# Designed miniproteins, single chains, continued (3): the designs that were tried, part 26

Each design is a single chain, and the fold is of that chain. pLDDT is the mean over its residues in the fold that is shown.

## One batch from the design tools (miniprotein)

Design m8865
Fold by ESMFold2-Fast:
Structure m8865 (fold): chain A 79 residues (1-79)
Amino acid sequence: SAEFEAKLKELEALWQEFVEAYDAGDLPAAIATLERMIEILQEAIEKLRDVDPELAEELERALELAREMKRRLEALLAA
């Protein structure tokens, strides 16, 4: 759907923002970008479970990875 395609483009843009923030050492900005990506992934998973369960499972793995990355960056920022 057009809505799903728009969310994928938003995730691509956020991934670039994440990389740029991380490379600049801007951990707060990198964490904020991951938080937005997590929100979009959660919304996409809920909508896809009944339509494309295989894609939903792939997105659930991406969501878990994004959550782990955020937790590690938060720990690094707190140190």
Scores: mean pLDDT 85

Design m8866
Fold by ESMFold2-Fast:
Structure m8866 (fold): chain A 83 residues (1-83)
Amino acid sequence: MTKEELEEEINKLHDEAVEAIERGDYEKAMDYYKKIAELVSKLYGKNSPETIEVYKKAIDYAEKAGNKEKADELRKWLEESQK
C-alpha cells in the first residue's frame, strides 16, 4: 500500500470504530483499533508513540467488551514494545 492508501484505510477504520462504539459494540471497536494500530505501525513504526496510543485504545475497548484474554494479549504486546 502507498502512504496515501494507508492513511485512507486508517480513516475508514476510525469511522467504523466510532460507529461500533456508538452501538455499544466494544468487541468490534477493539478489532478496528487493533487494525488501525497495525496500519499506523507501518507508517510510524511498531514502537512509535502513535502506534502505542492506538493499541491503548484497543486495550480499553477489549476491557469494556469483557474480553479479558484479548486485553491481556494486547497489554503484553504494549509492555514488550516499551522496553
Scores: mean pLDDT 81

Design m8867
Fold by ESMFold2-Fast:
Structure m8867 (fold): chain A 88 residues (1-88)
Amino acid sequence: MSAEDYTKEGEKAFFEGNYKEAVEYYLKALDLDPLNDDALFNLARAVSKLTNDPSIEVEAVELLIQQPDNEAAKLALLEKLREAASKI
């Protein structure tokens, strides 16, 4: 499957309320394309739902709008989201 295929499967799981399954698909998408902004934002949104912490989604939105070319910050956010997901 491509990163886009995994992102679409994650979106389906998210809209069905299966946030943990959505996280797993978005992480697979980011394993193939670590700088995919759509997958990174959708991962943050799903982790936000699972942890009941809306600040995670806000952090992702602010990074992607204010620093769209900051690859190091995007990778740091991804690692933070991976750690948060591993504790669920």
Scores: mean pLDDT 85

Design m8868
Fold by ESMFold2-Fast:
Parts: C-alpha cells; structure tokens; sequence
Structure m8868 (fold): chain A 104 residues (1-104)
C-alpha cells in the first residue's frame, strides 16, 4: 500500500504539472486549433485520473494520505475544468470570426 500511495501521489503531481503547462499554452495567442483539441483530450484524461484517484483514496487506510489524494484529485478536476472552459471559449471565438467572414 505505501509504495502504491507514493506512486499515485507522484503520478497525480506529474499530471497536474502537465495540465498547468497546457493551460499556459492555451493562453498563448499563437495557439493552434490542433493544440486546443489536444488540450481538450488532456482535460478529459485529467478528469478520468481525478475520478480514479478519488476511488483509490477510499481504499487507503491512512487518513492523511487519503486527504492528500482527495486534494490532488480536486486540483486535477479544477485544472481540467479550466482547460475545457478556455478551449471551448477559443473554439467559439474561431467560429464567430468565421461567421463574420462569411457575412462579408
């Protein structure tokens, strides 16, 4: 259990770092539609990871480790939601610009 908990904590921290870097990239004005779609796929993966981490936490007998796993799951879900929100907003902006060009 201890080694499994340590691996789960490290994997969650690594995933969180990847998610935060993706969020920074989405904020770049030069971000491409392909990168936005890749970020949305990453967000879905982070949400799945958060759900798995919450289920794993229920099996962990150490209350402090259980709470840390739940905290990381909450952070993963928050970052995933931020990525999805920003990505959807950028896709909508591209759709609106295309419609404006179509009307000209």
Amino acid sequence: MQEEVERALQAARDALAIGREALKRLSDPNVTLEEIEEAKALADGLRAHAAWLRRFAEKVPDPEMQEELRRLADELETVADEIRSLADKKIQQYREELEKLRQQ
Scores: mean pLDDT 86

Design m8869
Fold by ESMFold2-Fast:
Structure m8869 (fold): chain A 96 residues (1-96)
Amino acid sequence: MDKYKILADPSKEKERQETLEKLLKDLEDKVDEITEKALKLLEKGTEKDIFEADVLISMLRMQSQVLTLSEDPAFQQLGKKTQEKVDKLVKEREKL
């Protein structure tokens, strides 16, 4: 990761910042989508639905861990929010 030390044109710096903001929003939207899907599966409560929810919860947990290791504070914050959503899903799962 240390090899991305290229001094870029200021116009490309803004374009990269806009790309990172779009990526952050896309990741946040995907986390919300997966969280909602997992909640709906837990509400159905069949063994197959619970298993699929467990897979989605595991995916969110992995994503949270990767995001919290980021050097970017915005991605770290998204990782923390994702962890909070995982904790809520685990609590709903424990009721079953």
Scores: mean pLDDT 80

Design m8870
Fold by ESMFold2-Fast:
Structure m8870 (fold): chain A 78 residues (1-78)
Amino acid sequence: MDLLEEAARKVREAAELAEEGDIKGAGRKATEAIKYLSQAGDTESAKRVAEAGKLLLEDREKGAEALREVAEELERKK
């Protein structure tokens, strides 16, 4: 299993759910992504996803954008 690829997929799903207004679903996918990122040793991206998840509760649009940015970065796979 490619942990970073799974994490990228989960963050992308979280962003899409947030854009559709499913904040609970977005939070669940974000939590799954954090677990995969932590297992892969990418603690920086895990923190970014956690902060985006907090932002979703205060500003849905900005939180969704932050999740999308993290997904795009992970999808580029440096």
Scores: mean pLDDT 82

Design m8871
Fold by ESMFold2-Fast:
Structure m8871 (fold): chain A 110 residues (1-110)
Amino acid sequence: KLEQLAELGITMAQHFNPFKTRIEAIQEEKEVSLETAAVIFLEDFLGVHVDELPVPVSKTDPRYKQIFTYLVAELEMPDDLAEEFVTRLLEDGDFEGAVKILQKYAQEKE
């Protein structure tokens, strides 16, 4: 679970500079490994502790809206792909599926 969350955060950092900048800042400030910084970043980004995932969340939940809006507005992700990503991550706890969605989007954007 923690390893899968770290892999997601690292994948996000590899493909998107805003995530890379935040994870590197956490790594420097807290003097932790890249994997630990990635987990801390994702818990902050999701607004939940990793042990609480999967969490029942509606599309009207502020956490869902915050993540969805960031993916669509800042990363220019299509609405359907952003919805799938948030659902995989929060409702399903499917970090591997979330990583695959992000990798596929990064390949298509390049």
Scores: mean pLDDT 74

Design m8872
Fold by ESMFold2-Fast:
Structure m8872 (fold): chain A 65 residues (1-65)
Amino acid sequence: SDEDVERLVEAIRNRDLETVVELAPPLFAAPLSREQLERIREAAEAAGDTNLAAQTDELLAKLDA
C-alpha cells in the first residue's frame, strides 16, 4: 500500500536498517506501481543502499515484461 511504501521510504531516509529489513520483503512480494518503485529506488540511492536500489531496478524491469 502507499502507506507501507511511505513507511519504507522514511525508514530508508532515517537509515533504520531494522525497519527496512522488516518492511521491504513483504512490500516487494506484493504488486507495486512504477511510481512506488521509483520512490523506493530514489530513497535507496540517496541513502547509498546499493542492494535495495538493485532490487527495485529488477522489479521495475519486470513491469515492462
Scores: mean pLDDT 80

Design m8873
Fold by ESMFold2-Fast:
Structure m8873 (fold): chain A 62 residues (1-62)
Amino acid sequence: SRAEEAIARAREALAAGDALAAGRYAVQSHILASEAGDEELKAEAVRVGAEAGRLGRQQGLG
């Protein structure tokens, strides 16, 4: 699904150290999962978004 694709891109961005891209893809995945009624994928998007936020703060982006 588009939501699964977005979460995969978010994880790739996290692995690359790109906190901004990871956060953007996590938000996209959350919106798409919400539209699909996929509560498990919504929870995953929130977790990835939190990791992106922590990485961003460690890099001085927040």
Scores: mean pLDDT 84

Design m8874
Fold by ESMFold2-Fast:
Structure m8874 (fold): chain A 84 residues (1-84)
Amino acid sequence: SKIREVAEEVYKKIKEEVENGPKATSDGKTGVMAYILEAAKKLLEKEKPSPAELDETADKIMKEMVKIYGEDEVLELIEKAIRN
């Protein structure tokens, strides 16, 4: 499904930033959250999504990542990206 593909893209971007990139951005707003929100906008295909639509879609993307990769793996990866 499109949401699965988007979730896999977000996970790969976070992982690549942690493993191969320069120092990760110091907050989830710039790195992890920016990737998730950009993915949510892409999935909605809407120029002006509401904050509620973005939050709901971001939650769906996070749940799909957890379903694919596991909760512990996803949380550890995000924590590494935020703290590096």
Scores: mean pLDDT 73

Design m8875
Fold by ESMFold2-Fast:
Structure m8875 (fold): chain A 104 residues (1-104)
Amino acid sequence: DEVKKLMEEAIKVGEEAVKLAREAARQSTPEQGALLNYTAALVELAIEYLREALKNPDTAKEFLQKAIELLREAAEASRRAGHTDIVEKLEEMIKLVEEALKKL
């Protein structure tokens, strides 16, 4: 199942992005750290939506659309925090989710 593989790859990229954001937050100013922790929280919620889509294929489209919205907000927060590396990971994750959505 190509859609399942794309969602599983997106979850993996998302988990890497969460790790980077949490690590960066510990070394950042309080304001930057808050944005990075917010980024991580949004990505964690998007990963939960992807896991729900994997369990319930009939509602997958709605969950993938919600995940994309959260990831775009996370990318913006990461961009404001000055972390282009995290933005790039989030854009990779978005591309994988959009590819999965197109195949539904």
Scores: mean pLDDT 90

Design m8876
Fold by ESMFold2-Fast:
Parts: C-alpha cells; structure tokens; sequence
Structure m8876 (fold): chain A 94 residues (1-94)
C-alpha cells in the first residue's frame, strides 16, 4: 500500500540521518559511513520487496541512495543532503 511505502521511506530517511549524526559525533571515517549507509539501503530494499513495491519504485529508491552517497563524498552539508533526499522521496510517493 502507499501507506506502507511511505512508512518504509520515512524510516529509510530517519536511519540515514542517524548515521550522519553518529558520523559527526564519533568522527567516523568516510569508509565506515559508506558501509553503514549501504547496510541501511540493503534493509530498505528487503522491506520494499516484502511490501511488493514495483521495480520502478525500487530503482528510484536506489537512485536516491546513490545521490545521497555522492553528495556525502562531494562534502555537501548533511542538512542539504537530507533536504534533497526528502524532496526525492516525496516525488516517489506522487
């Protein structure tokens, strides 16, 4: 359902925010941040499959993950990364 999809994507965004918060607090390496972001994406992928999300939706979420990862590596401020992810998630839900 759209409600289940929204909940999965809201949890995805919240988990990414937590990783960035821990990265700043604990001075995590870029390698550790990438590893944790990849684990969150893997869990989100599994939840989307269980919720019977379409291939189109799954691919769009993967692209959101890749965009966030690239922005992080490009040293974009975390606040801006989260804002962009939220914008892209809203587009998936339309």
Amino acid sequence: SMEELKKILEEFLKEVEKIYEEAEKNKLSDEEVIKRLTEVHKKTYEKLKEAKASEEVINKVENIFLAALNMFLDKVPIEKIIEEMRRLIEKVLK
Scores: mean pLDDT 86

Design m8877
Fold by ESMFold2-Fast:
Structure m8877 (fold): chain A 105 residues (1-105)
Amino acid sequence: DPEAVEKQIKEGRKEAAEHLFELTRESLKRQYPDLSEETVEIYSVAVVYAYAKARGDEELAEEYYKELLELVKKSREAALEALKVAQELGDESVAKIIEEALEKL
C-alpha cells in the first residue's frame, strides 16, 4: 500500500528529527554546561534543519527553519553564541545556517 508506506516514512523522519534534536541538546549540555537554554535550542534546531535539507525533506526543513528564525529573532546574543560553538566544533554546515539566519533578521 503506497499511501501507508509514505505515511510510515514521514512519521519515521519526524521521529528521527526529534531524536536528533534531543541527542544534540544533551551532547551540547555535556560539553558546554554553561550554555544558555536558548543557545542550545538554536544550535539543536540548526542541526535538525541541516539534516532535513541533506535528506531532501523540504516540509521538515521548512518547519525547523521557521523555528530557527523565531529563536534567532528572540535572542541575537544566543544565536551568536551558537555560531561560536559551531565554529569551535568545526560544524561548517550549522555555522553557515546560523550566519544566514542572522543576516535575515
Scores: mean pLDDT 86

Design m8878
Fold by ESMFold2-Fast:
Structure m8878 (fold): chain A 74 residues (1-74)
Amino acid sequence: SKELGLQLIEGLKNLGILDEAQAEEAQDILEKSEGDILYLISSLNSRGYLDGKLFEKLVLGLNSGKPLSEILAK
């Protein structure tokens, strides 16, 4: 969902993984994908904004129904 995707972008920004410009780019990707969070994560990984371990953790965590707060706390 767009709301979940916006929460992810905020969380990544708060962790210093995304800067302000990268967060703006991520919001544009999310808007154009109609809230496709997995497409957002894949796009950020393809741009080099996410390391491979964080990418894997996000994909596995979201697919298993983990809340973003739990995924991002590790």
Scores: mean pLDDT 82

Design m8879
Fold by ESMFold2-Fast:
Structure m8879 (fold): chain A 106 residues (1-106)
Amino acid sequence: MADEIVDEINRLVEEGRISPAEAIALGMLAAVYRAKERGETSVTIKVRAVVNGKEEIVDLEVTLDGESLAEAARRYAEQARALHDVTGSPIARKAAEELEKIAEEL
């Protein structure tokens, strides 16, 4: 699951079809899945960013903050929900819903 989400994020970012906020929301979901599946604390995703006045694709590491997996899932769900509320993104909404579901299962 986590690797499939990362591959999809990276593809959509390279194609310019996903916003940085949406990539981050999905990256948070991928980080929680990787921690649940393999006990790993981080995932690396591609994000489009402005670096030195130029638009570039950069690597962003999404890490768990030393908290429990349930606490990380709840915190990321709140952040993804906030991104949806501000942007109206259906991708951010789906990420929030999945993170909320994972947090309830933990």
Scores: mean pLDDT 81

Design m8880
Fold by ESMFold2-Fast:
Structure m8880 (fold): chain A 112 residues (1-112)
Amino acid sequence: DMEKLEKEAYEKLKENFGEEEAEKLMEKLKKQSEETQQLVIDFVVMTDKAATEEQRELLKLTIESLLNNESLEEIRKKVLELAKKYGSESLIRFAEGLVGTVEVIRRNLENK
């Protein structure tokens, strides 16, 4: 049920980024293709609440890159480059996890 998943995605965006930013992201989402909307909603629903500001920045960058319909290779490059700039192995692993989640969701959507 897309409506139920959209509501769950909104609640998760609100928990991570606050109500105002969540509303802005949802408005941008509604302007995208159905395929991009499904990908972003599934991605947000599958991701846990970020524990740190750096994790929130990585999550935000990934969501915005997906909303801009960027390729997986562009997303990987941008997200890993930011994670490496923080100089933390745990943040690099977190970034790899975000990119891996995008890969899994995209693959699953192609098989629907």
Scores: mean pLDDT 85

Design m8881
Fold by ESMFold2-Fast:
Structure m8881 (fold): chain A 79 residues (1-79)
Amino acid sequence: MSAEEKEAAERLFEEASKLLKELAEKYPEAKTILEWLKDVSKAKQAADKALQLGQESEESQLAFQAASKILGYYDLASA
């Protein structure tokens, strides 16, 4: 991969981490949020779980945003 692709992956990971912290502060007792903070190294699994929640609630919408950035980080090689 190019240096630009590596930089993009790093930025996606940083943004995902920020969103996870925002979700934890807003919904501290949400099981999904706690799982994401615990398993940042397993972020792909956390993202898959968030997608199952849908976007019907504000919590789910924020979770979807974080999941999208996490998936982007792991799928960076896919155009």
Scores: mean pLDDT 59

Design m8882
Fold by ESMFold2-Fast:
Structure m8882 (fold): chain A 92 residues (1-92)
Amino acid sequence: MSEDVLELEKKIEEAKKLFEKGKELFEEAKKTEGGEEKLKEAEKLLEEAIKILKEVLEKYKQARALFPREEEIKKFLKEAEELLKEVKELLE
């Protein structure tokens, strides 16, 4: 369990880095002519971050372990999903 917790914490940090990079690319794309490639990269990074966060939440749920950061991660997941929706709307 302790080793699994460290692995999940590493995945959370990876998802945070992907989200921040995706957010930066989205903001840059809104300011630039032809930002479509940056929007596509932001979409890929946000989808990967969301995938990792869902995997972390499922692993804690399956382990029936108390996850002190569950609400924090759920809020982060919602923010990532909302940003992904905005990115997809701009690509249409």
Scores: mean pLDDT 78

Design m8883
Fold by ESMFold2-Fast:
Structure m8883 (fold): chain A 100 residues (1-100)
Amino acid sequence: AAADRARILAWYQRAENALLPVRRKFREKLANTTDPEEKKKIIEEYRKEVNAVMDQVRTELAAEAAREGLPADLVARIERNLDKFRKTVEKELDAMLEKA
């Protein structure tokens, strides 16, 4: 349904928006770092903060699902979409680590 697709997209946008300050912070740190070992530490910190943000978004989704009585199939679809997004970000971080 169009309403279900809109809700899935809204949760995706919520996750992207939640990661924006994290992405900005670590982009600035990496741009100002030349030492390979320091870059690796920064990327590890970046990964930890990404996981913390994604866990928080998942917690917020569970709270909304309970509050609004969202169908289990819709919640599962949103969770799968968020997991795909997380895996994409982790792949980006792995590529950054390989270049460091």
Scores: mean pLDDT 88

Design m8884
Fold by ESMFold2-Fast:
Structure m8884 (fold): chain A 88 residues (1-88)
Amino acid sequence: EKQKEAAREAVEHLRRAIEAIKAGDFDTARQHLREAYRALLKLDPSDPLAQEALEKVTEAMRALGKGDYEKAIEHVKEAIELLEKIIS
């Protein structure tokens, strides 16, 4: 239950990050990516899905910092897909 709650929390922040990027609100997007990262740290670090989701959020933050907004959204969507497997 706690693992699914943390995964849902991360997905909510990741979806808001996509909305913020599309709106051109990059400061809000960075904040939501940081909150998603924090939620991911509550997951079991030995879970391969959690490890890969954490890497995808890190890649999204890196892409956002470089102004590569399309890649940032792509990595966020990949993280959401991984986390949905934990929720299901």
Scores: mean pLDDT 88

Design m8885
Fold by ESMFold2-Fast:
Parts: C-alpha cells; sequence; structure tokens
Structure m8885 (fold): chain A 69 residues (1-69)
C-alpha cells in the first residue's frame, strides 16, 4: 500500500544517508524509486527459510541499484 511504500522509501533514504552520504547528497526521487523496486524484487526472491533483516535487504538494494560497495 502507499503508506508502506512511503515508509520503506524513507528507510532507504535514511540508510543511504547513514552509509553512503555522498551518494545520498546526489540521489533524487527516481533513484529512491529504483532502490525501492529492487528491494521488493529481492524480498520476493528470498526463500521462506532465509532470515534476512530489513536493514540488510535495504543495503543490498542500494548497492545493486547505485553500484555502491
Amino acid sequence: DEETREFLKRQIAAALARHYPEAAARADEADLERVYEEFLRIGRSLPSSEDVSLNELILRAIRRVLGLP
């Protein structure tokens, strides 16, 4: 839903600012939307038996979309 989407995009922006401040300064709404879509894709592809934290999923999405280490 829209509220969940907004919440997750805020979490993505916060993680980006915390771990990659220079990339955060340059990121726009389109970048955050691409990271959000990748986050959803990663989540859907995880096995039900795999225990991965929300923060780890967010960081994986950020690294994949923005090409960060």
Scores: mean pLDDT 80

Design m8886
Fold by ESMFold2-Fast:
Structure m8886 (fold): chain A 66 residues (1-66)
Amino acid sequence: EPERQALRAKAEHYRTAAENAKKLADFYQSQADATGSQELKDMANSFRKGADLLEKLAAEYEAQAA
């Protein structure tokens, strides 16, 4: 079961990273909306794309752990 535990740990790691990336995306979007900053809007978009990729990785590791 060490292999399954390692895969579950990776899945949890990527899920946590995805959730944090979503929070950062929401934070930077809020700042962009308040300031009109294109740089902050670009940062928000980058974090959202990162979160989507991290969620897909988490799902793949969860499937491998099953």
Scores: mean pLDDT 84

Design m8887
Fold by ESMFold2-Fast:
Structure m8887 (fold): chain A 68 residues (1-68)
Amino acid sequence: AELEAIRAALREGVEEIQKLIDEGRLEEAELAIESLRGLLANPAFPEELRPEAEAAIAELQAKLEAKK
């Protein structure tokens, strides 16, 4: 239950950041990516989701940089 809830929150956050990037709201997207990284830096964050979260963050950052 907790793992699924965290995964759902991660997916929702990724979708929101992608929308910000698509809309050209790059500063807001960058702040949202930093918030997502803050979540990942939490010691309580499940290691099982870490590869998925890291891959998502890397993809979002690449898209953000491409829009600069």
Scores: mean pLDDT 80

Design m8888
Fold by ESMFold2-Fast:
Structure m8888 (fold): chain A 69 residues (1-69)
Amino acid sequence: MLKDMITELIASATGISLSTAKKIVDAMFKLQSVPLTPRRLAEASGLSQRTVSTILRKLIEAGLIDSPR
């Protein structure tokens, strides 16, 4: 339930497909205590590192996640 709500929010805010948003959300939930780098998210989600970096940038711009400086 929470995953579906987060997935819909991400897809709506970034303009990506629900299937792509679901892959990112599922990957984030699998990577519980490890640093969330674009490479690790790409490996866990099956998406390219460039795609993950673009999605993360859009999420930061939408205010859904904070950018660690």
Scores: mean pLDDT 72

Design m8889
Fold by ESMFold2-Fast:
Structure m8889 (fold): chain A 72 residues (1-72)
Amino acid sequence: MKEELRELSRRAVEELKEATKRKEELLEESGTSEEEFQEGLEKSTEAAVKLAELAGDYETAEEIRELGEELK
């Protein structure tokens, strides 16, 4: 269980980094407003932090929180 949660949290970090790098492209492709995109990322970062904490991976949880702050 914990290893599966750890894998999910690591995958979430990679996806969040990708979304941050491709923000402009994703906004253009999806037709989503910047506000809606930002809200979605904020919700996703909070969920990913919780998964990392449940896995006992507090370093990954902190990395995700830092990514969330950079997206604000």
Scores: mean pLDDT 73

Design m8890
Fold by ESMFold2-Fast:
Structure m8890 (fold): chain A 65 residues (1-65)
Amino acid sequence: VSPELREKIRETILKLAKERGIELSDEDVRFAEGFAILLYEEGGMSVEEAAETALDIVLKLKESS
């Protein structure tokens, strides 16, 4: 995973969170970034799809805790 790809994924996650009025901690962002990278590399998702799905996963995990 290139630094450029990680940055693009991170920016997309932050943009989606802002659009949805969601406040993310640094831990939440790192968790979502890790999930998005996995979904992109293994799941064949686009950066946008991976970021959106990863954000939803992180939010559901927080709701379940």
Scores: mean pLDDT 80

Design m8891
Fold by ESMFold2-Fast:
Structure m8891 (fold): chain A 81 residues (1-81)
Amino acid sequence: LSDEELRELLAFYEERLAKATTPEERALALGMLARAHAALGDLERARELLEEAAALLPDPAASQELLARADEAIAAAAGLR
């Protein structure tokens, strides 16, 4: 992923977060934003967003699955697979 592609992902998930009406939708958007920020080197922001996403889901397994999907999406977009 280039910085431009990451910025496009950030804009996309920021819009999804703004339109999210359920905790599950909000948690997914926050998880994706956290991974994009981590890829940009903004680790403090990524951690903050990750904690917000995890807090919306009572099940730790669901939180881990959401993060794994975010990692796969970023890796696929980066052309690593």
Scores: mean pLDDT 72

Design m8892
Fold by ESMFold2-Fast:
Structure m8892 (fold): chain A 68 residues (1-68)
Amino acid sequence: DERGPSTEERSGAVKGGRLVFEAGGDSEAIRAGSLAGMRGDTDLAKQIAEASKNKDEKKLKELIQQVK
């Protein structure tokens, strides 16, 4: 199953830590992804979503800078 029971990449923040993911970080990722999508850059939007999902702050920050 693709959604799988094991969430090693997102452990501690998916179900148990509903508030672990700070509002600012989530909002910024969503905003950047939406902006990239609106510009037609679906590759960048997907990469931003993936980085946000994996909590890769460094990569996410780099991708957000590419959107701007």
Scores: mean pLDDT 60

Design m8893
Fold by ESMFold2-Fast:
Structure m8893 (fold): chain A 66 residues (1-66)
Amino acid sequence: STVEAVKRALELLREAEKAGVKLPGELGGPLSVITSYKLEEIPLLPEETQKRIEEAARELERLLRA
């Protein structure tokens, strides 16, 4: 689900920060998208909006795993 994708991306971000990893500047765009809404609000959004948030979360995860 979109909420699970956002949670996973934020967990990976938290782990990278704890490990002292230098975060790429390219994280800014996807991070802004996934943090635009509270987790509780995401299921209330239109399906198309939820898919865009999920794609941003997956991109953030990709950047953190690179």
Scores: mean pLDDT 80

Design m8894
Fold by ESMFold2-Fast:
Structure m8894 (fold): chain A 106 residues (1-106)
Amino acid sequence: SELEKYAKIAKEIVYENLPKIKAALEAKDWEALEKTLKEIEEKLLEAGFEHALAAVELKSDTEAVLKVAAYVEIDGKLYKIIIEIDLEKVDGKWEIKSEKVEIEEI
């Protein structure tokens, strides 16, 4: 389906940039983190999304959540694709703990 194609594109863009996010978190380079989040948003817009938001919530020195929301219109209906990746620092390395993908019709 068209919606599944957009969800796949959004997920691919997020995962392509995940190494940069992990590196920024490891270095505590908040400027590099913000730059990478903006690059995710820009790439989503280039891929055909109408609006995109990317953010990282630091829950602790060993826990973070990457949340991406991408908006796309398909056949006159607006959809919000949410990708949430829970990140955990294990033995000095940031690793994926869990992934959630949700799609909402607006």
Scores: mean pLDDT 89

Design m8895
Fold by ESMFold2-Fast:
Structure m8895 (fold): chain A 82 residues (1-82)
Amino acid sequence: GMMEELKKKIEELEKELEELERQGVRAILDGDYATAAEILRRMAEILEELAELYKKLGKYDEAEYYRKRAEVLRQTAEELER
C-alpha cells in the first residue's frame, strides 16, 4: 500500500545518503572541497525528499528534523566553495 511504498523510498534514500557521506568524507580528505560541496548539496536534496516523505506519513517532527539537517548541509557547502 501507499505507506509501504513511502517506507521503501525512505530506506532507499537513507542508503543513498550513507554512500554520499562516504564519498563526501573522501573528497574532504583529498582536499577536493568543490566535489565535497556538490556532494553536500545532493545530500541536502535527499534530506528534503525525506522530509516530504515523512510529512506524507504524518511524521511532522521527523520531517522538521530532516529539513533542518538539509539547511545545515547547504550552509556547510557554501562555506566549502571558494
Scores: mean pLDDT 88

Design m8896
Fold by ESMFold2-Fast:
Structure m8896 (fold): chain A 78 residues (1-78)
Amino acid sequence: SREELLKKFIEYLEKHKEEVEKLVEEKSKEAEKLPNDREKVEEMYLEVLKEVLKDVFTEEEIEELFEILRERAREESA
């Protein structure tokens, strides 16, 4: 379920917090150099998630997780 996937992701982030934060920071700096293209920024974040989570989650689970996070980000900006 989406809830189980999100819970597993949160547990993984808590365990690897510093590594994830560093990778996100590096990719965010790269994203700042791109034009204000939401699709390119979203692709960048998906690639970060795939790199971080590849050993723990399948590509399908990572893509579903990315959609969950993207929906949450849109709700926060509304």
Scores: mean pLDDT 71

Design m8897
Fold by ESMFold2-Fast:
Structure m8897 (fold): chain A 94 residues (1-94)
Amino acid sequence: MVKAEVELSYRASGAVRGTATGYSSEPGTVIVTATLETPSESLTQVKTVPPSTVARVEVESPDTGDAKYTAKVTSVGKDGKVVAQAEATAELKA
């Protein structure tokens, strides 16, 4: 089983906040990559966890307006081959 989830919201300040969670029960290394895209910037965070472990990453941008947040979860086997992948995306429009 492999799963990606994202949440994207405006904070009280008007700034954008994203939260991404990733999980994989597949053997190997689990890599969670979360990218927040706004009109003025792109912010990427990467977290690596062992199998059957929930990874959580958070990102904030002072930018306001449109935003897109994408989380990719990739399970990589011993040979470096991708064995499972999941993706989730959330968008905000001003």
Scores: mean pLDDT 80

Design m8898
Fold by ESMFold2-Fast:
Structure m8898 (fold): chain A 70 residues (1-70)
Amino acid sequence: DGRRFDQLSQQSDQTADQSWRISDQYHRMINDPDADPQEIQQIQDQLRQTLQRGQQIVDQINSIVDSIGN
């Protein structure tokens, strides 16, 4: 149904936005010699989690496409 696709699309957009923010923070910390290694690891873990969620959304979309595809 249309609402389900819209929901997944919104989740994808939110995940992309969060990934962008985390990635920006991560790159900023990596380029800063004064950055706390503990915080860098925490941000890295968050990035990994966000990527995992993105993969789940892709898997769901792929499943829908596969079921609709003739």
Scores: mean pLDDT 78

